# Designed miniproteins, single chains, continued (2): the designs that were tried, part 28

Each design is a single chain, and the fold is of that chain. pLDDT is the mean over its residues in the fold that is shown.

## One batch from the design tools (miniprotein)

Design m4998
Fold by ESMFold2-Fast:
Structure m4998 (fold): chain A 70 residues (1-70)
Amino acid sequence: MKLSPEQAEKVLAAAKLADHDGDGTIPASALQAIMEARGFPLSEEELAFARSLAVDGRVDYKAFVAAMTA
C-alpha cells in the first residue's frame, strides 16, 4: 500500500492518540484498526511487515508509516 503525505499525517495523528504510553509504539492490532478506519485496510503482507517491526507485540508506527509513504 502507498500512502499520500496527507493520508500519512492522518494515520500518524490517530496512532499518536492510541499511543497511551507515549513511547512511539502501538499494538499491531491497533495499527490495523486505524488503517481500516481511515479506509486503507492492510493486506496480509502489510500486516506481516507491521508485525515484523513489532517488539513485544508493539509496532513503531512512525517507521511503519514512513515505509508506506516511500
Scores: mean pLDDT 75

Design m4999
Fold by ESMFold2-Fast:
Structure m4999 (fold): chain A 70 residues (1-70)
Amino acid sequence: MSEEEFEREVALALGEIWLAITRLYAQRKGLSPEELAALYREVGERILKETGSQEAADLLFAEADRALAA
């Protein structure tokens, strides 16, 4: 496995971990769909800043859009 592939997989894994944490936090706090969407966007922006991975950040942004559609 290349170093580039490893870094990509790590960024995606971090994105998935942050998704799980964000969902658990929202469930415990009873966040509205709008509050949950805002939180997912904030976390996605942080992932983009920390990892530089648009693919990982898009996992959070997609869930933000999905929260507003639900």
Scores: mean pLDDT 81

Design m5000
Fold by ESMFold2-Fast:
Structure m5000 (fold): chain A 57 residues (1-57)
Amino acid sequence: MAEEVKKKGKEEVDRLEEEASRAASDGDIERAKELMKKAEEVKKKTEEEVKKILEKK
C-alpha cells in the first residue's frame, strides 16, 4: 500500500512538473509557478501519507 501511494505521488508530481515546463515554454509563467507549487504540495502530502501507512503496519 505504501508502494502504491509513492508511485501515485511520483506520477502526479512528474505530470505537474512537465505541465509547468510546457507552460513556461509557452510564456505562461504564472501557470508554471502554480503548477510547481502544486507539485511541492503533492510531494509533502505523499511523504506524510507514506509515514502514516508505515506506522499502521
Scores: mean pLDDT 78

Design m5001
Fold by ESMFold2-Fast:
Structure m5001 (fold): chain A 72 residues (1-72)
Amino acid sequence: SAEARAAFEQGVALYAAGRYEEAVAHFERAIALDPDYAEAWAHLGAALHLLGREEEAREYFARALELDPSLA
């Protein structure tokens, strides 16, 4: 949806700025709006990895790959 994409794009901008905790919130919103948004799951995993939350990061990367294997 447009709302999910907007949330994702806000998350990507925050991620690029090094604002990882805020980026997580926006990626979580994108996933809440569109649970099949593989790219949002992947970016959530990446942001959590940079925050040192490795167990959560692995879980969300696995979900992204289940939805879109080409992200591997």
Scores: mean pLDDT 88

Design m5002
Fold by ESMFold2-Fast:
Structure m5002 (fold): chain A 55 residues (1-55)
Amino acid sequence: ETEIQKAVVRAAKALLDGNYDEALRILDEALQKYPDSPLVRNARALVEKARAEAA
């Protein structure tokens, strides 16, 4: 399991807990380390969409 996969899983758990800020923080940290990762970028976009739909 890569660090990217671990970050996405941790962010997904935070999202399920309703903690959008924590999910975005985890993904932003991963994006700082892996700026060219489509997996991290797509995960961040999904969290932003879920947050907007929940509001």
Scores: mean pLDDT 80

Design m5003
Fold by ESMFold2-Fast:
Structure m5003 (fold): chain A 55 residues (1-55)
Amino acid sequence: SKMENVKAALEIARSHSESLTDDQVKEGVKSLRKYAELNGLMSPEVEAQLDELLS
């Protein structure tokens, strides 16, 4: 499902965050946020995980 894709992408981003530059993380979060918003998948949990990746 689309939600499973979002959750998988968040898990992959978290697992590989140390290998990514700050700019790559920001662009990844921006793209995933837009995908979630366009598909009606944004939730407080998803929002919190996206914000955590930017910290």
Scores: mean pLDDT 77

Design m5004
Fold by ESMFold2-Fast:
Order: structure tokens, then sequence, then C-alpha cells
Structure m5004 (fold): chain A 65 residues (1-65)
């Protein structure tokens, strides 16, 4: 998991902490059945990256869960 977080961080220009936060939001979405969209949008704005980038990372993480 940590190795994948580093790979995704380097590939998408995010911090490892941002990737871990995306993973937490994805896991909570799966566990609760609620959309992760609001959390992903807030993260994208805070990190100064596009929502598209954050969504790509979220999709890849979801495939691992």
Amino acid sequence: VDALARELAERYGLSVEAVKEIARLVRESIETGKSARAGLEALAEREGVSLETVERVAVRIALLL
C-alpha cells in the first residue's frame, strides 16, 4: 500500500499524504455508500491540482480495495 501510494504520488504530481487522504475518502465512500466527490473536490482545491487528476488516483485506488 505505501509503495503504491509513493508510485501514484510521483506519477500524478501529488504528495504521499494527498494520496493517502484520497485512499481514506475512497474507503469511507465504499463503506458508507456515500459519494466521495465533495471530499475529492476539496482535496483538489487544497493541493492545487485538477479534479480530473484526483479522480484518476481515486479510481486506481478503488480497484485495489
Scores: mean pLDDT 80

Design m5005
Fold by ESMFold2-Fast:
Structure m5005 (fold): chain A 55 residues (1-55)
Amino acid sequence: SALAQALATALRIGAELGLSDEEAKRLLEHMLRTHPLSVVQDEAFLRAALEAAAR
């Protein structure tokens, strides 16, 4: 599913940035509250959001 793909992508990028799986999941949940899944599933969007949080 698109949600499963977004989660897998968030966990992968989160690991690259030194975020825990729990932190990556919380950030994904926050993004899904404010954006449609079609936007959140975009890897560039997820990367930018996770990079901002890792700073």
Scores: mean pLDDT 83

Design m5006
Fold by ESMFold2-Fast:
Structure m5006 (fold): chain A 70 residues (1-70)
Amino acid sequence: SEKVKADLERFYEGLLAEIRRWLEEGREPSLATMAMLSPDVLRLVRERAPFEEIEAALRKQYEEWLKVFS
């Protein structure tokens, strides 16, 4: 349980960092990363929403992962 939570947190941090680099450098995340994003996160990324809104949506996705896997 705790190990799964730690693994999910590292995965979330990695996704957040990749999205942040995309916004800062103008390069899209990998296809694998894009495939893992929720519809809400993808919509905000496509709309070029503020990073804070994208982060909030990704955090919500992460919290749903925690409910399912922990």
Scores: mean pLDDT 79

Design m5007
Fold by ESMFold2-Fast:
Structure m5007 (fold): chain A 73 residues (1-73)
Amino acid sequence: MVKEELERLLREALEAPDPRESERLLEEARRLAEEHGLVEEFERLHRRLTRERWDEILNRAFERREELKRLEE
């Protein structure tokens, strides 16, 4: 159950459109992992999912910034 909540928090954090919201959710997930001794599980999931999601988030943020420049016209 706790591990399921941890995974859910990680997924929500990594899927968050705003990087700041993502970091906030990641902190919550990390705290939960520390409280229940699931730090290794957290690190494993976080590292793998973060690599892929951050790549997507960075691309999305960059495209969003470009959209704003295009709308300026």
Scores: mean pLDDT 72

Design m5008
Fold by ESMFold2-Fast:
Structure m5008 (fold): chain A 65 residues (1-65)
Amino acid sequence: SEAKKYAEKAKKALEEGKYEEAAKYAMLAANLGDIETAREILEKVLEKNPDNELAKKGLELIDEI
């Protein structure tokens, strides 16, 4: 599925230290219904890059769903 595809891209970006890309792909996965995986990836992004604004807002948005 597209959600799984974006989740895998987010994981790859996270492994490569590309935190902005990781957050973007995680949000795309969430928008396609993979909310649980997206939450996990966004939390890991914030663990490694606490100032990532997209990841912070992404977690807030997921809590609104």
Scores: mean pLDDT 82

Design m5009
Fold by ESMFold2-Fast:
Structure m5009 (fold): chain A 66 residues (1-66)
Amino acid sequence: MTLARLYEGLGNFYFRQGNYDLAIKYYELAIKIDPSPRFYRNLSEVYRKKGDTARADYYEAKAKEL
C-alpha cells in the first residue's frame, strides 16, 4: 500500500461522512504524491457533491488527460 493510497482511503472515509472539505484535503495530498487519474476523479466527485460543477468538470477533464 502506497502513502497516496492511504490518503485516498482517508479521503473516501471523510467523503462518506459528508465532510467534503477533509475529503478534498486528503485527495489533494494523494495527488501531490501520485497525480493519477483515479485521484482526480475522486476530487471531481467531491466537488460535484458540493455543487461546484466548474471544478468537478475541470478535475474530470484532468483525469481523462492522464
Scores: mean pLDDT 86

Design m5010
Fold by ESMFold2-Fast:
Structure m5010 (fold): chain A 113 residues (1-113)
Amino acid sequence: KEEELKGKRVAVEGASTEEGRKKARELAEMGAKVVLVDRDEEKLKETKKELEKEGIKVEAVRKDPRDEVESDPELKKLFEELLPKIEDAKDENGNSSEELKKEAAFTIAKEIK
């Protein structure tokens, strides 16, 4: 479009999804150097190949918030201690899920450090 992002490196999280692929294409059209970020390495590689086949240059980086915990023994200990204490983590709509509980425990562990 207006090349507002020309030469800038922009990360797209959830890049293996349909919305992530669409966003990656739009950012590339704006001149951005697109970095695909997702937890699923296999789907990430497939998405990269698909975009490169369309002529879009992208980088692919597997990233999981848990990788930070695994690299820090103190954070890992705090995360494991907090996870069973987070019985009911709710979103803005009052819904709870196992993923929200893990996210809450990770966030609290990082803040305690």
Scores: mean pLDDT 66

Design m5011
Fold by ESMFold2-Fast:
Structure m5011 (fold): chain A 63 residues (1-63)
Amino acid sequence: DDEIQESLQRLRGNPRNRGAWYRLYEVLKKQKKYDEALKLADEMLKTYPDNVVLHEFKKEVEK
């Protein structure tokens, strides 16, 4: 969780960084914590509803 939270703090500063989102996805895939990622992405989407990178990340995690 701390590692995931650290990654998300970085991404809040740079939410359009696709590479950082894909790196987070790989970490979540290895840890099998997809639900936590989806919840956090949903929280960010409340602030950035049109953010393409967040929508792409959510789609990646859901598949």
Scores: mean pLDDT 69

Design m5012
Fold by ESMFold2-Fast:
Structure m5012 (fold): chain A 101 residues (1-101)
Amino acid sequence: MNTFEGEATATLLAKPGSKVTVEVYVTDPALGQTFPVTGKVEVTIEEKLDPETGQYRVIVKVKAIVEGRDIPDSGLTITVKVTAEDGNVGTGTKTTPAVHH
C-alpha cells in the first residue's frame, strides 16, 4: 500500500492579527485527480515581522499524510492556498514521490 507524505509552504504579507483561511489540496499531477485530505494534516502558522517593511509575513507550513492503494508511484502534488481577511492570497505547491510499504 502506498503512502503519500507531503509538505508545502505558502507565504503572504498580512496586517498584525489578521485571520487567514488555509485550504489544502492533494492532486495527481498526471491525471489531475484530487485526493480527499482525510488523512493527518498538520498546519503550522508563523507570524514574523519584516524589519525592513514593518509588515508581518505569515508563513504557513502544511504536512499532509494520505494512504491508499491508488496513490501513483510518481507521487502526489500538495497545494496550500492561504487567504487573508483583506483578500491577499499566498500559494505553495510541491510534488513528492509515494513511499512503498
Scores: mean pLDDT 71

Design m5013
Fold by ESMFold2-Fast:
Structure m5013 (fold): chain A 66 residues (1-66)
Amino acid sequence: NNLGNVLLNLGRYDEAIAQYREAIRLKPDFAEAHGNLAVALNASGRYAEGDRELEEALRLKPDLGA
């Protein structure tokens, strides 16, 4: 998800979201990708979707963000 992180830092939120979704498609239990997707969604103003992805990240890895 390094490309997604670069896109997120550049403010290219839709492209970052696409990269994180692809990472999740390849590895659905990738808690970090769900967490990063939540950040990208929240940064783009999509708060409800971001909160849902954060819930999934914490479900997969409860210590994520500790």
Scores: mean pLDDT 78

Design m5014
Fold by ESMFold2-Fast:
Structure m5014 (fold): chain A 85 residues (1-85)
Amino acid sequence: KLEEAEKLINEARKALQSGDVEKAREYLRKAVEILKELAKTIKDPRVQKRVQALIDAAESVLDDPSRVEEALRLIETAFNLIKEE
């Protein structure tokens, strides 16, 4: 649910700030799974396509531990778009 995704994103941010890249990636992967389910409920097809593109980009970037901050930004952007629906 939306609150669970927000909590996971916040935990990922905290882990990243403490230098725990592996923990941050784990939290972000869990957040992505929730965001995928939430994206299916978006009424506006243009917003749904943007959210899906951000999720796809975040998954690609998450495989590279040097790009975890970029993944966090993509996931935060997707979350904010979902939250406004």
Scores: mean pLDDT 84

Design m5015
Fold by ESMFold2-Fast:
Structure m5015 (fold): chain A 64 residues (1-64)
Amino acid sequence: SDIEELQKIKGVGEKKAKKLIETFGSVENVERASVEELAKVLGSWKLAHEIAVDIAQRRLAELA
C-alpha cells in the first residue's frame, strides 16, 4: 500500500506516512512535492530533505 511504501523511507513512521497520503493523496504526489511542501507537512526540513534524497535514489535505481 501507499502507506507501507512511504514507511520504507528512513525517519517515516506510520503516522507520518498517513499524514503525507492524507495531504498529497498518493505516493506519486508525495514524490512530486517540493522539499518546502514536505517540510510544512512534516515540521522538519531534515526529514523532508532525507525523503527527497531517498526518492531520487529510488528513481536512479529504476533507470539502472
Scores: mean pLDDT 78

Design m5016
Fold by ESMFold2-Fast:
Structure m5016 (fold): chain A 94 residues (1-94)
Amino acid sequence: MERVKLLEEALKEDPNDVKLWVQLGLEYTRLGRYEEAIAYAEKALALDPNNGTAYRVLGEAYAAQGRLEEAKEYYKKAAELGSEAAEDALKELE
């Protein structure tokens, strides 16, 4: 988890870097730490409400928790913002 520590250190220097919040959300999703992934993705959306990758992270985290209705809504939003990966994930859930 050295990458997570490096991203968290970078985030301390620039807390408004949306990319760092999104990357932390993706890393925590990869680690199976879905509550942390959701928190980082929500922070990214507070800074950039049209960030499709942040919505995809929320969809992935909620789907992994078995919360499929919430996952579908977030994947739909990510797909509307141009995420092909979210469009494919939404199709799998329907």
Scores: mean pLDDT 83

Design m5017
Fold by ESMFold2-Fast:
Structure m5017 (fold): chain A 82 residues (1-82)
Amino acid sequence: SMMEEEARKLLEKAREYDRKLEELNRKALELEKEAQEALAKGDKEKAKKLLEESIELSVEAIKAAVERVVARIEAEKLLKEM
């Protein structure tokens, strides 16, 4: 069925967003750690830049999480209509 195949593709899309979310969160934590190290060395400007980059990745992670939830809801709707 086309709806079954579409639901399967949406679930795969949700899994891809899960992987992207994990990667972005990992990178954001790495940057936050580097910012803490920069602050310990007295480099406030470097720390600010690293924290800005970390926050940008966290925003991208939120967007990925939203896309994941949307894909799962759309897949569930299709499966209920089958």
Scores: mean pLDDT 88

Design m5018
Fold by ESMFold2-Fast:
Structure m5018 (fold): chain A 64 residues (1-64)
Amino acid sequence: SDREEVLALARRMAASLLAAGVPEAEAQKLIDLAEELVAAGHSAREAKERLDREGLRIYLRTVS
């Protein structure tokens, strides 16, 4: 399902952010965003595009 696919992607991205030194609270925001996007009825494609942008933003804000 789109929900399972998007949430699985968000958890993998969050794990990568944690490995890169992003704090757990910031990485969790990516998972929370994925839940919100799926609950709001966004497609898997739209959710993935939004998660990619937010994941990069979190990384640059916290690690760079």
Scores: mean pLDDT 85

Design m5019
Fold by ESMFold2-Fast:
Structure m5019 (fold): chain A 96 residues (1-96)
Amino acid sequence: MVPEKELAEAVLYHMGGVIAEKAGDYETAATWYEKAADLLKNIDPKQAADDYARAGEAYLKSGNYEKAIQMAKKALELDPSNERAKKVLEEAEKQL
């Protein structure tokens, strides 16, 4: 079942993340992507996994390696095949 309200809100958070990322505001981008993923995790787990992976990539770019690892692990719990999440996890762990 797809709650239309939650899906619409997730789209807005995802778009906010894209805009913030293009502006170089990686911390803000990461929080927007994480919010999108939190809304989608029980509705569309694969899309939620991609949004968690994007949040992890944004945290990695901001230097927040601990949160990057947390987001990548959340993405891999939802979609173990998510290549973005695997790359974020590997790169963030190398920085610790």
Scores: mean pLDDT 86

Design m5020
Fold by ESMFold2-Fast:
Structure m5020 (fold): chain A 58 residues (1-58)
Amino acid sequence: MENLKKGIEALKAGNYDEAIKYFEQAVKEGDKTAIPLLARAYFLKGEEEKADELMAKA
């Protein structure tokens, strides 16, 4: 839960690299709700193919 919240705050601040880092940690801890947020962070960073690939595997 903590990593998910920090990722959302980083995403709102435009810190996409930090958001990706926190969302990846949340996914590793078993929080699958972080997957669509991680995809959104990749999309906003300009890595659209990475975002689409991540969502296709979810």
Scores: mean pLDDT 78

Design m5021
Fold by ESMFold2-Fast:
Structure m5021 (fold): chain A 61 residues (1-61)
Amino acid sequence: MTLEQQSAINKAASRVMEEADKQGVPEELANRAIQRALAQAAPDASADELAELALEELKKL
């Protein structure tokens, strides 16, 4: 994994965790949403794309 990919994942995770906290969603569910987004995302997906996918998965939990 490249430094850019790891940075994108960390940035997306931070955004998803912040949004989950605002909605009263447990950290465990936020983490699950992030994992589901990573499974669906292209290897070169941006932080914004990963965050959008994770937030969409969070809405389904």
Scores: mean pLDDT 78

Design m5022
Fold by ESMFold2-Fast:
Structure m5022 (fold): chain A 57 residues (1-57)
Amino acid sequence: SRREELKEKLLELGWPEEVVESLSTEELEERLEVTEYTAEKLIEIGEEIDKELEARK
């Protein structure tokens, strides 16, 4: 089901099982979107820091 797919994805991303089990399907979708967006932004920030550090060597 859609709910089971969302639960599996959030568990793969490191969310605790108790949290994932307590959320509604809509809340799971919102959590996944926020988690994916945050991960993407953290990668972008990491790349910028890496570029600055390399330029300073």
Scores: mean pLDDT 78

Design m5023
Fold by ESMFold2-Fast:
Structure m5023 (fold): chain A 68 residues (1-68)
Amino acid sequence: SMAELIKTREEGARLIAIGAALSLGETVLEATGEVVSDTTAKGIAKTDKGTYEVTIDTKTGEITVTKI
C-alpha cells in the first residue's frame, strides 16, 4: 500500500541518518525520517557532537549527508 511504502521510506531515512552518525563514532540521541516527495526522503540524527541531515534520492539511491 502507499501508506506502507511511505512508512518504509521514513524508517529507511531515519536508519540511514543513524548509520551516518554512528559511522562517525558519535552517540545518537534522537533520529527522525520524513518523505519529502516521491523521489526524496530526509533523515535527521541528533548526536552528542551535532545534528546531521541526510537527503536520499529514492530514484537513484544517492545519499547526501550535511551537518546542520
Scores: mean pLDDT 83

Design m5024
Fold by ESMFold2-Fast:
Structure m5024 (fold): chain A 63 residues (1-63)
Amino acid sequence: MKKEILRLIGELLRLIGEEIDLELKLERGEISEEEYEERMKEIKEKKEEIRKKLEELEKLGLS
């Protein structure tokens, strides 16, 4: 596996972890709904960029 693929997977996993953390904080009342929505929007945008890059690499290099 190429170093780029491993890096992108690592970044995606980090963002997924941030999403889970934000969901748990929202459920526990440690963060406002407004802050949650704003942070989740940023994470979703970053995840989408990484997902597209990974899909392109998979198509070229084989899964």
Scores: mean pLDDT 79

Design m5025
Fold by ESMFold2-Fast:
Structure m5025 (fold): chain A 74 residues (1-74)
Amino acid sequence: SPEEEEVERLVREALEEVRRAVAAGRNPQEATQEAFVRVVERVYAEHDEETAGRLILEIARRFSRRLEEEGAAR
């Protein structure tokens, strides 16, 4: 579905941004916060509040889970 494609795309983009920033020596927590804030702002700018809320919740769940997996692998 379009929502599933958008969620997966935004999660992938945010993870790529964090990985690239960390590889460049940036603070991992700051990089993670910046990436997530950009996703939240973009989703709220491009969607109605109801749709944005649903997308952000799903994005947050997937993004957090993947970050935890990467953190546990450190």
Scores: mean pLDDT 82

Design m5026
Fold by ESMFold2-Fast:
Structure m5026 (fold): chain A 90 residues (1-90)
Amino acid sequence: SAKELALEAARLALEAALEALREAPKEAVPAAAGAAIAAAGAEFEAETKGDARGALAAARAALEAAERAGSERAKELAREALELAERAVE
């Protein structure tokens, strides 16, 4: 279901953002922290309202944070989150 895809996408986006935060140089920390906050909010919205748009935004933010942090693991998690979020909004 769209809700299940959105919830999984938001959770993976949060994992990606937290992984990016662990690997982030000082200049990349604000982007990774912001992505983690967005993903947590998206998870809450997916669980309470079934809304997938927050998950899509969070997945995109997590991917940007992962690229800034240079974390291959965070990029893998963020790309998986993005794929699930895109499926959830269709």
Scores: mean pLDDT 86

Design m5027
Fold by ESMFold2-Fast:
Order: sequence, then C-alpha cells, then structure tokens
Structure m5027 (fold): chain A 65 residues (1-65)
Amino acid sequence: SEYLELGYKYNEEGTIRLTQQAQDIIDSARTQQQLQQAQQQADQLLQGSENSKKLGERQKKLAQE
C-alpha cells in the first residue's frame, strides 16, 4: 500500500507500474523503492529455480522406478 501511495498504480492489464511522476520522485529519492524492485526480481528468479528443480526430480524418479 505504501508503494502504491508513492506512485505505483495498476495499468489496464492489472499490473502495477510506475507513473512518469513516480519515476522522477524515485530518481531523486533512491531508497527502499529500488530495494523492493530488486527483491521482487530476486523472488521471481527463486520461483523459476524451484520449479525447474522440482520437474527434474520428478522425471528422474520416474526413470528410476
């Protein structure tokens, strides 16, 4: 909610995006907003890694049995 108040809002696709005004504010106050974006990207990478590992385990287990 705090990030939405700082200028993040939903676009027509339902995705949260920054407005042009919010980007100007972030550029002047590079703090937790940049950290949150970096953490969001890291979380997506972790999800991809876990899914790939789980699929690999399943296939190998079937081949073993």
Scores: mean pLDDT 55

Design m5028
Fold by ESMFold2-Fast:
Structure m5028 (fold): chain A 74 residues (1-74)
Amino acid sequence: SLVALATALAVLGLVLRAVGRALLEQGRVFEGIGYILRGIGDGLTALLLALKAAAAGEDASLAIALALAALEAK
């Protein structure tokens, strides 16, 4: 469960940092905020699914892989 949480948070953090830097360079505050919020929502959904799988006794690595695949597909 800790591995799933840490990995999901790390991926979310990296995505947010990348989006934040792109936003800063472009000067598109509102558009960037929208993308950041969508990224947060998607990341939280992936984290929730990973936590649900871990709580059910499922393989945390599989849950992480599925969550990352879903995030990458966006």
Scores: mean pLDDT 64

Design m5029
Fold by ESMFold2-Fast:
Order: C-alpha cells, then sequence, then structure tokens
Structure m5029 (fold): chain A 60 residues (1-60)
C-alpha cells in the first residue's frame, strides 16, 4: 500500500475506535470503504458518516 493510503487507513481505524467501536469492527468498516472507493482517501466527512452507520447497526 502507498504510504498516504496506509496513514489514512490507520487514522480512520483509530478515529472509529476512539468513538467506541471495536478494533475489528473499525478495521472491517474501513476496509469495506476502501474496497468500494479505491481512488478515494477517507476524509473527516467520510469517517463521520461511517461512524454514524456503525452506531446505528450497534443500536439495533
Amino acid sequence: LEQLRQEAKEEAISYLVSKGFSKELAEKAVEEFLDANPEVLPNKVHLEKLAEELKEKLAS
């Protein structure tokens, strides 16, 4: 992986974990996002949306 993509992935995982999600769940969510959007680096807006989606899934 390119360094920029790797850094973005690690930051995204850390962000989700800081929001209360497990590392495994955070890794899966970030990997799924990157697989669906291979040309896109996750930004703050993407991470907030991803956190909201995970929160809804955990509340069900």
Scores: mean pLDDT 76

Design m5030
Fold by ESMFold2-Fast:
Structure m5030 (fold): chain A 79 residues (1-79)
Amino acid sequence: TIPGWELVATYPASTAVADAPPELKDAIQAVLNGASVRPSDLTPEVLAVLRHYRTGQAAVSGDYLFVKDGDKILVFRRL
């Protein structure tokens, strides 16, 4: 439903770091520690996701966007 993004994974926040593949763990840990998206990564497509979930707790890593939505970590891949 969000243009330019595919939801590829959802993890409970409490187990997200344990459940995720090794390559995603650092970005998920950063989001759980309260990271916000860097200004250089704040494209209109990223802002659309953040506005939809009404959150500032997110990180971009490569083609992936990681978002904390309540008690969940959502992982999006750029289309």
Scores: mean pLDDT 84

Design m5031
Fold by ESMFold2-Fast:
Structure m5031 (fold): chain A 89 residues (1-89)
Amino acid sequence: SYEEKIKKLEESLAEHPDDPAAWLALGEAYLKLKDYEKAIEAYEKALELDPDSGLAPRAYENLAEAYEKLGDYERAEEARRRAEELREK
């Protein structure tokens, strides 16, 4: 279940907080549970650790989806723009 996945990821991140892939996975699990605020927090942490690598476009795209679900269309559009810019690098 996504709840079990979240628990395991949170336990892993408590020991290894500098894992951007784990933060991305945590955000995606929260997105599936429709906990959009927690998804955003996890994606922001992934992007803080790894703002420009291959994970960043996916994190920005997922961040855009979470913002859109919360009705924040301006931040959703900005996040999609960032994802596209990084894919063109």
Scores: mean pLDDT 86

Design m5032
Fold by ESMFold2-Fast:
Structure m5032 (fold): chain A 61 residues (1-61)
Amino acid sequence: MKEEAERYVEEIAREILRKNPHASFKDIIEEVKRKVENDPSLPEELRKAIMEILDEYEKKL
C-alpha cells in the first residue's frame, strides 16, 4: 500500500507540474488532499497511506 500511495502522489504531482511548472510543494500537497477527499473509489487503506505520506511531507517543510 505505501508504494501504491507514493505512486499516486507522484502521478498527481507530475500532472500539476506539467500544467504549472512553478507550482509550489504546498500547492501540490493541497491538490492531492483535495483529490483524495473527493474520490469515493479509493480504498480506505490506500486513502490512509496517502494521507500519512502527505503528513510526512508537510513535516519536512
Scores: mean pLDDT 77

Design m5033
Fold by ESMFold2-Fast:
Structure m5033 (fold): chain A 63 residues (1-63)
Amino acid sequence: KLEEAAKLLMELCGLSPETARRAAEAIKELTGDGRRIALELLVRDCGVSEEEAKKIVELAVEA
């Protein structure tokens, strides 16, 4: 599932494979408020929808 999070980060945010993998790993380590903040940052910085950001976070944390 971490691979799926990285794929979405590449497709939706335009990140390189290496940067997307690192971002997905960083999101996986987040708890509670950190996950909410990551979702908000994905919406603001990548311009993804709230649903897309939520899916990325969920895929990363389930890994």
Scores: mean pLDDT 79

Design m5034
Fold by ESMFold2-Fast:
Structure m5034 (fold): chain A 91 residues (1-91)
Amino acid sequence: SLEEIERLIEEAEKIVDEMEKKLLAGEEVEVEELEKKIEEARELAEEARELLEKSELPEKEKALLLARITAVLGGVTLLERLAKKKKEEKE
């Protein structure tokens, strides 16, 4: 349903936003914790995308929701790069 798709997107957006805010504040986040949150956000975004693809929603609504999913996945990619860099610092 639209409500379920929006819920999944909002949950993924919240995870990405919380992690970005902690990193911007200079807060130390453990690599393992960061990687778990990245995976959770990715899974939520991918599930939302799959449900959206199979949905009977109007094309305009699909486009807007897809844009939000794309933004979340962009945030996930950024967080993955940061996690990889942090992992490489521990030789």
Scores: mean pLDDT 82

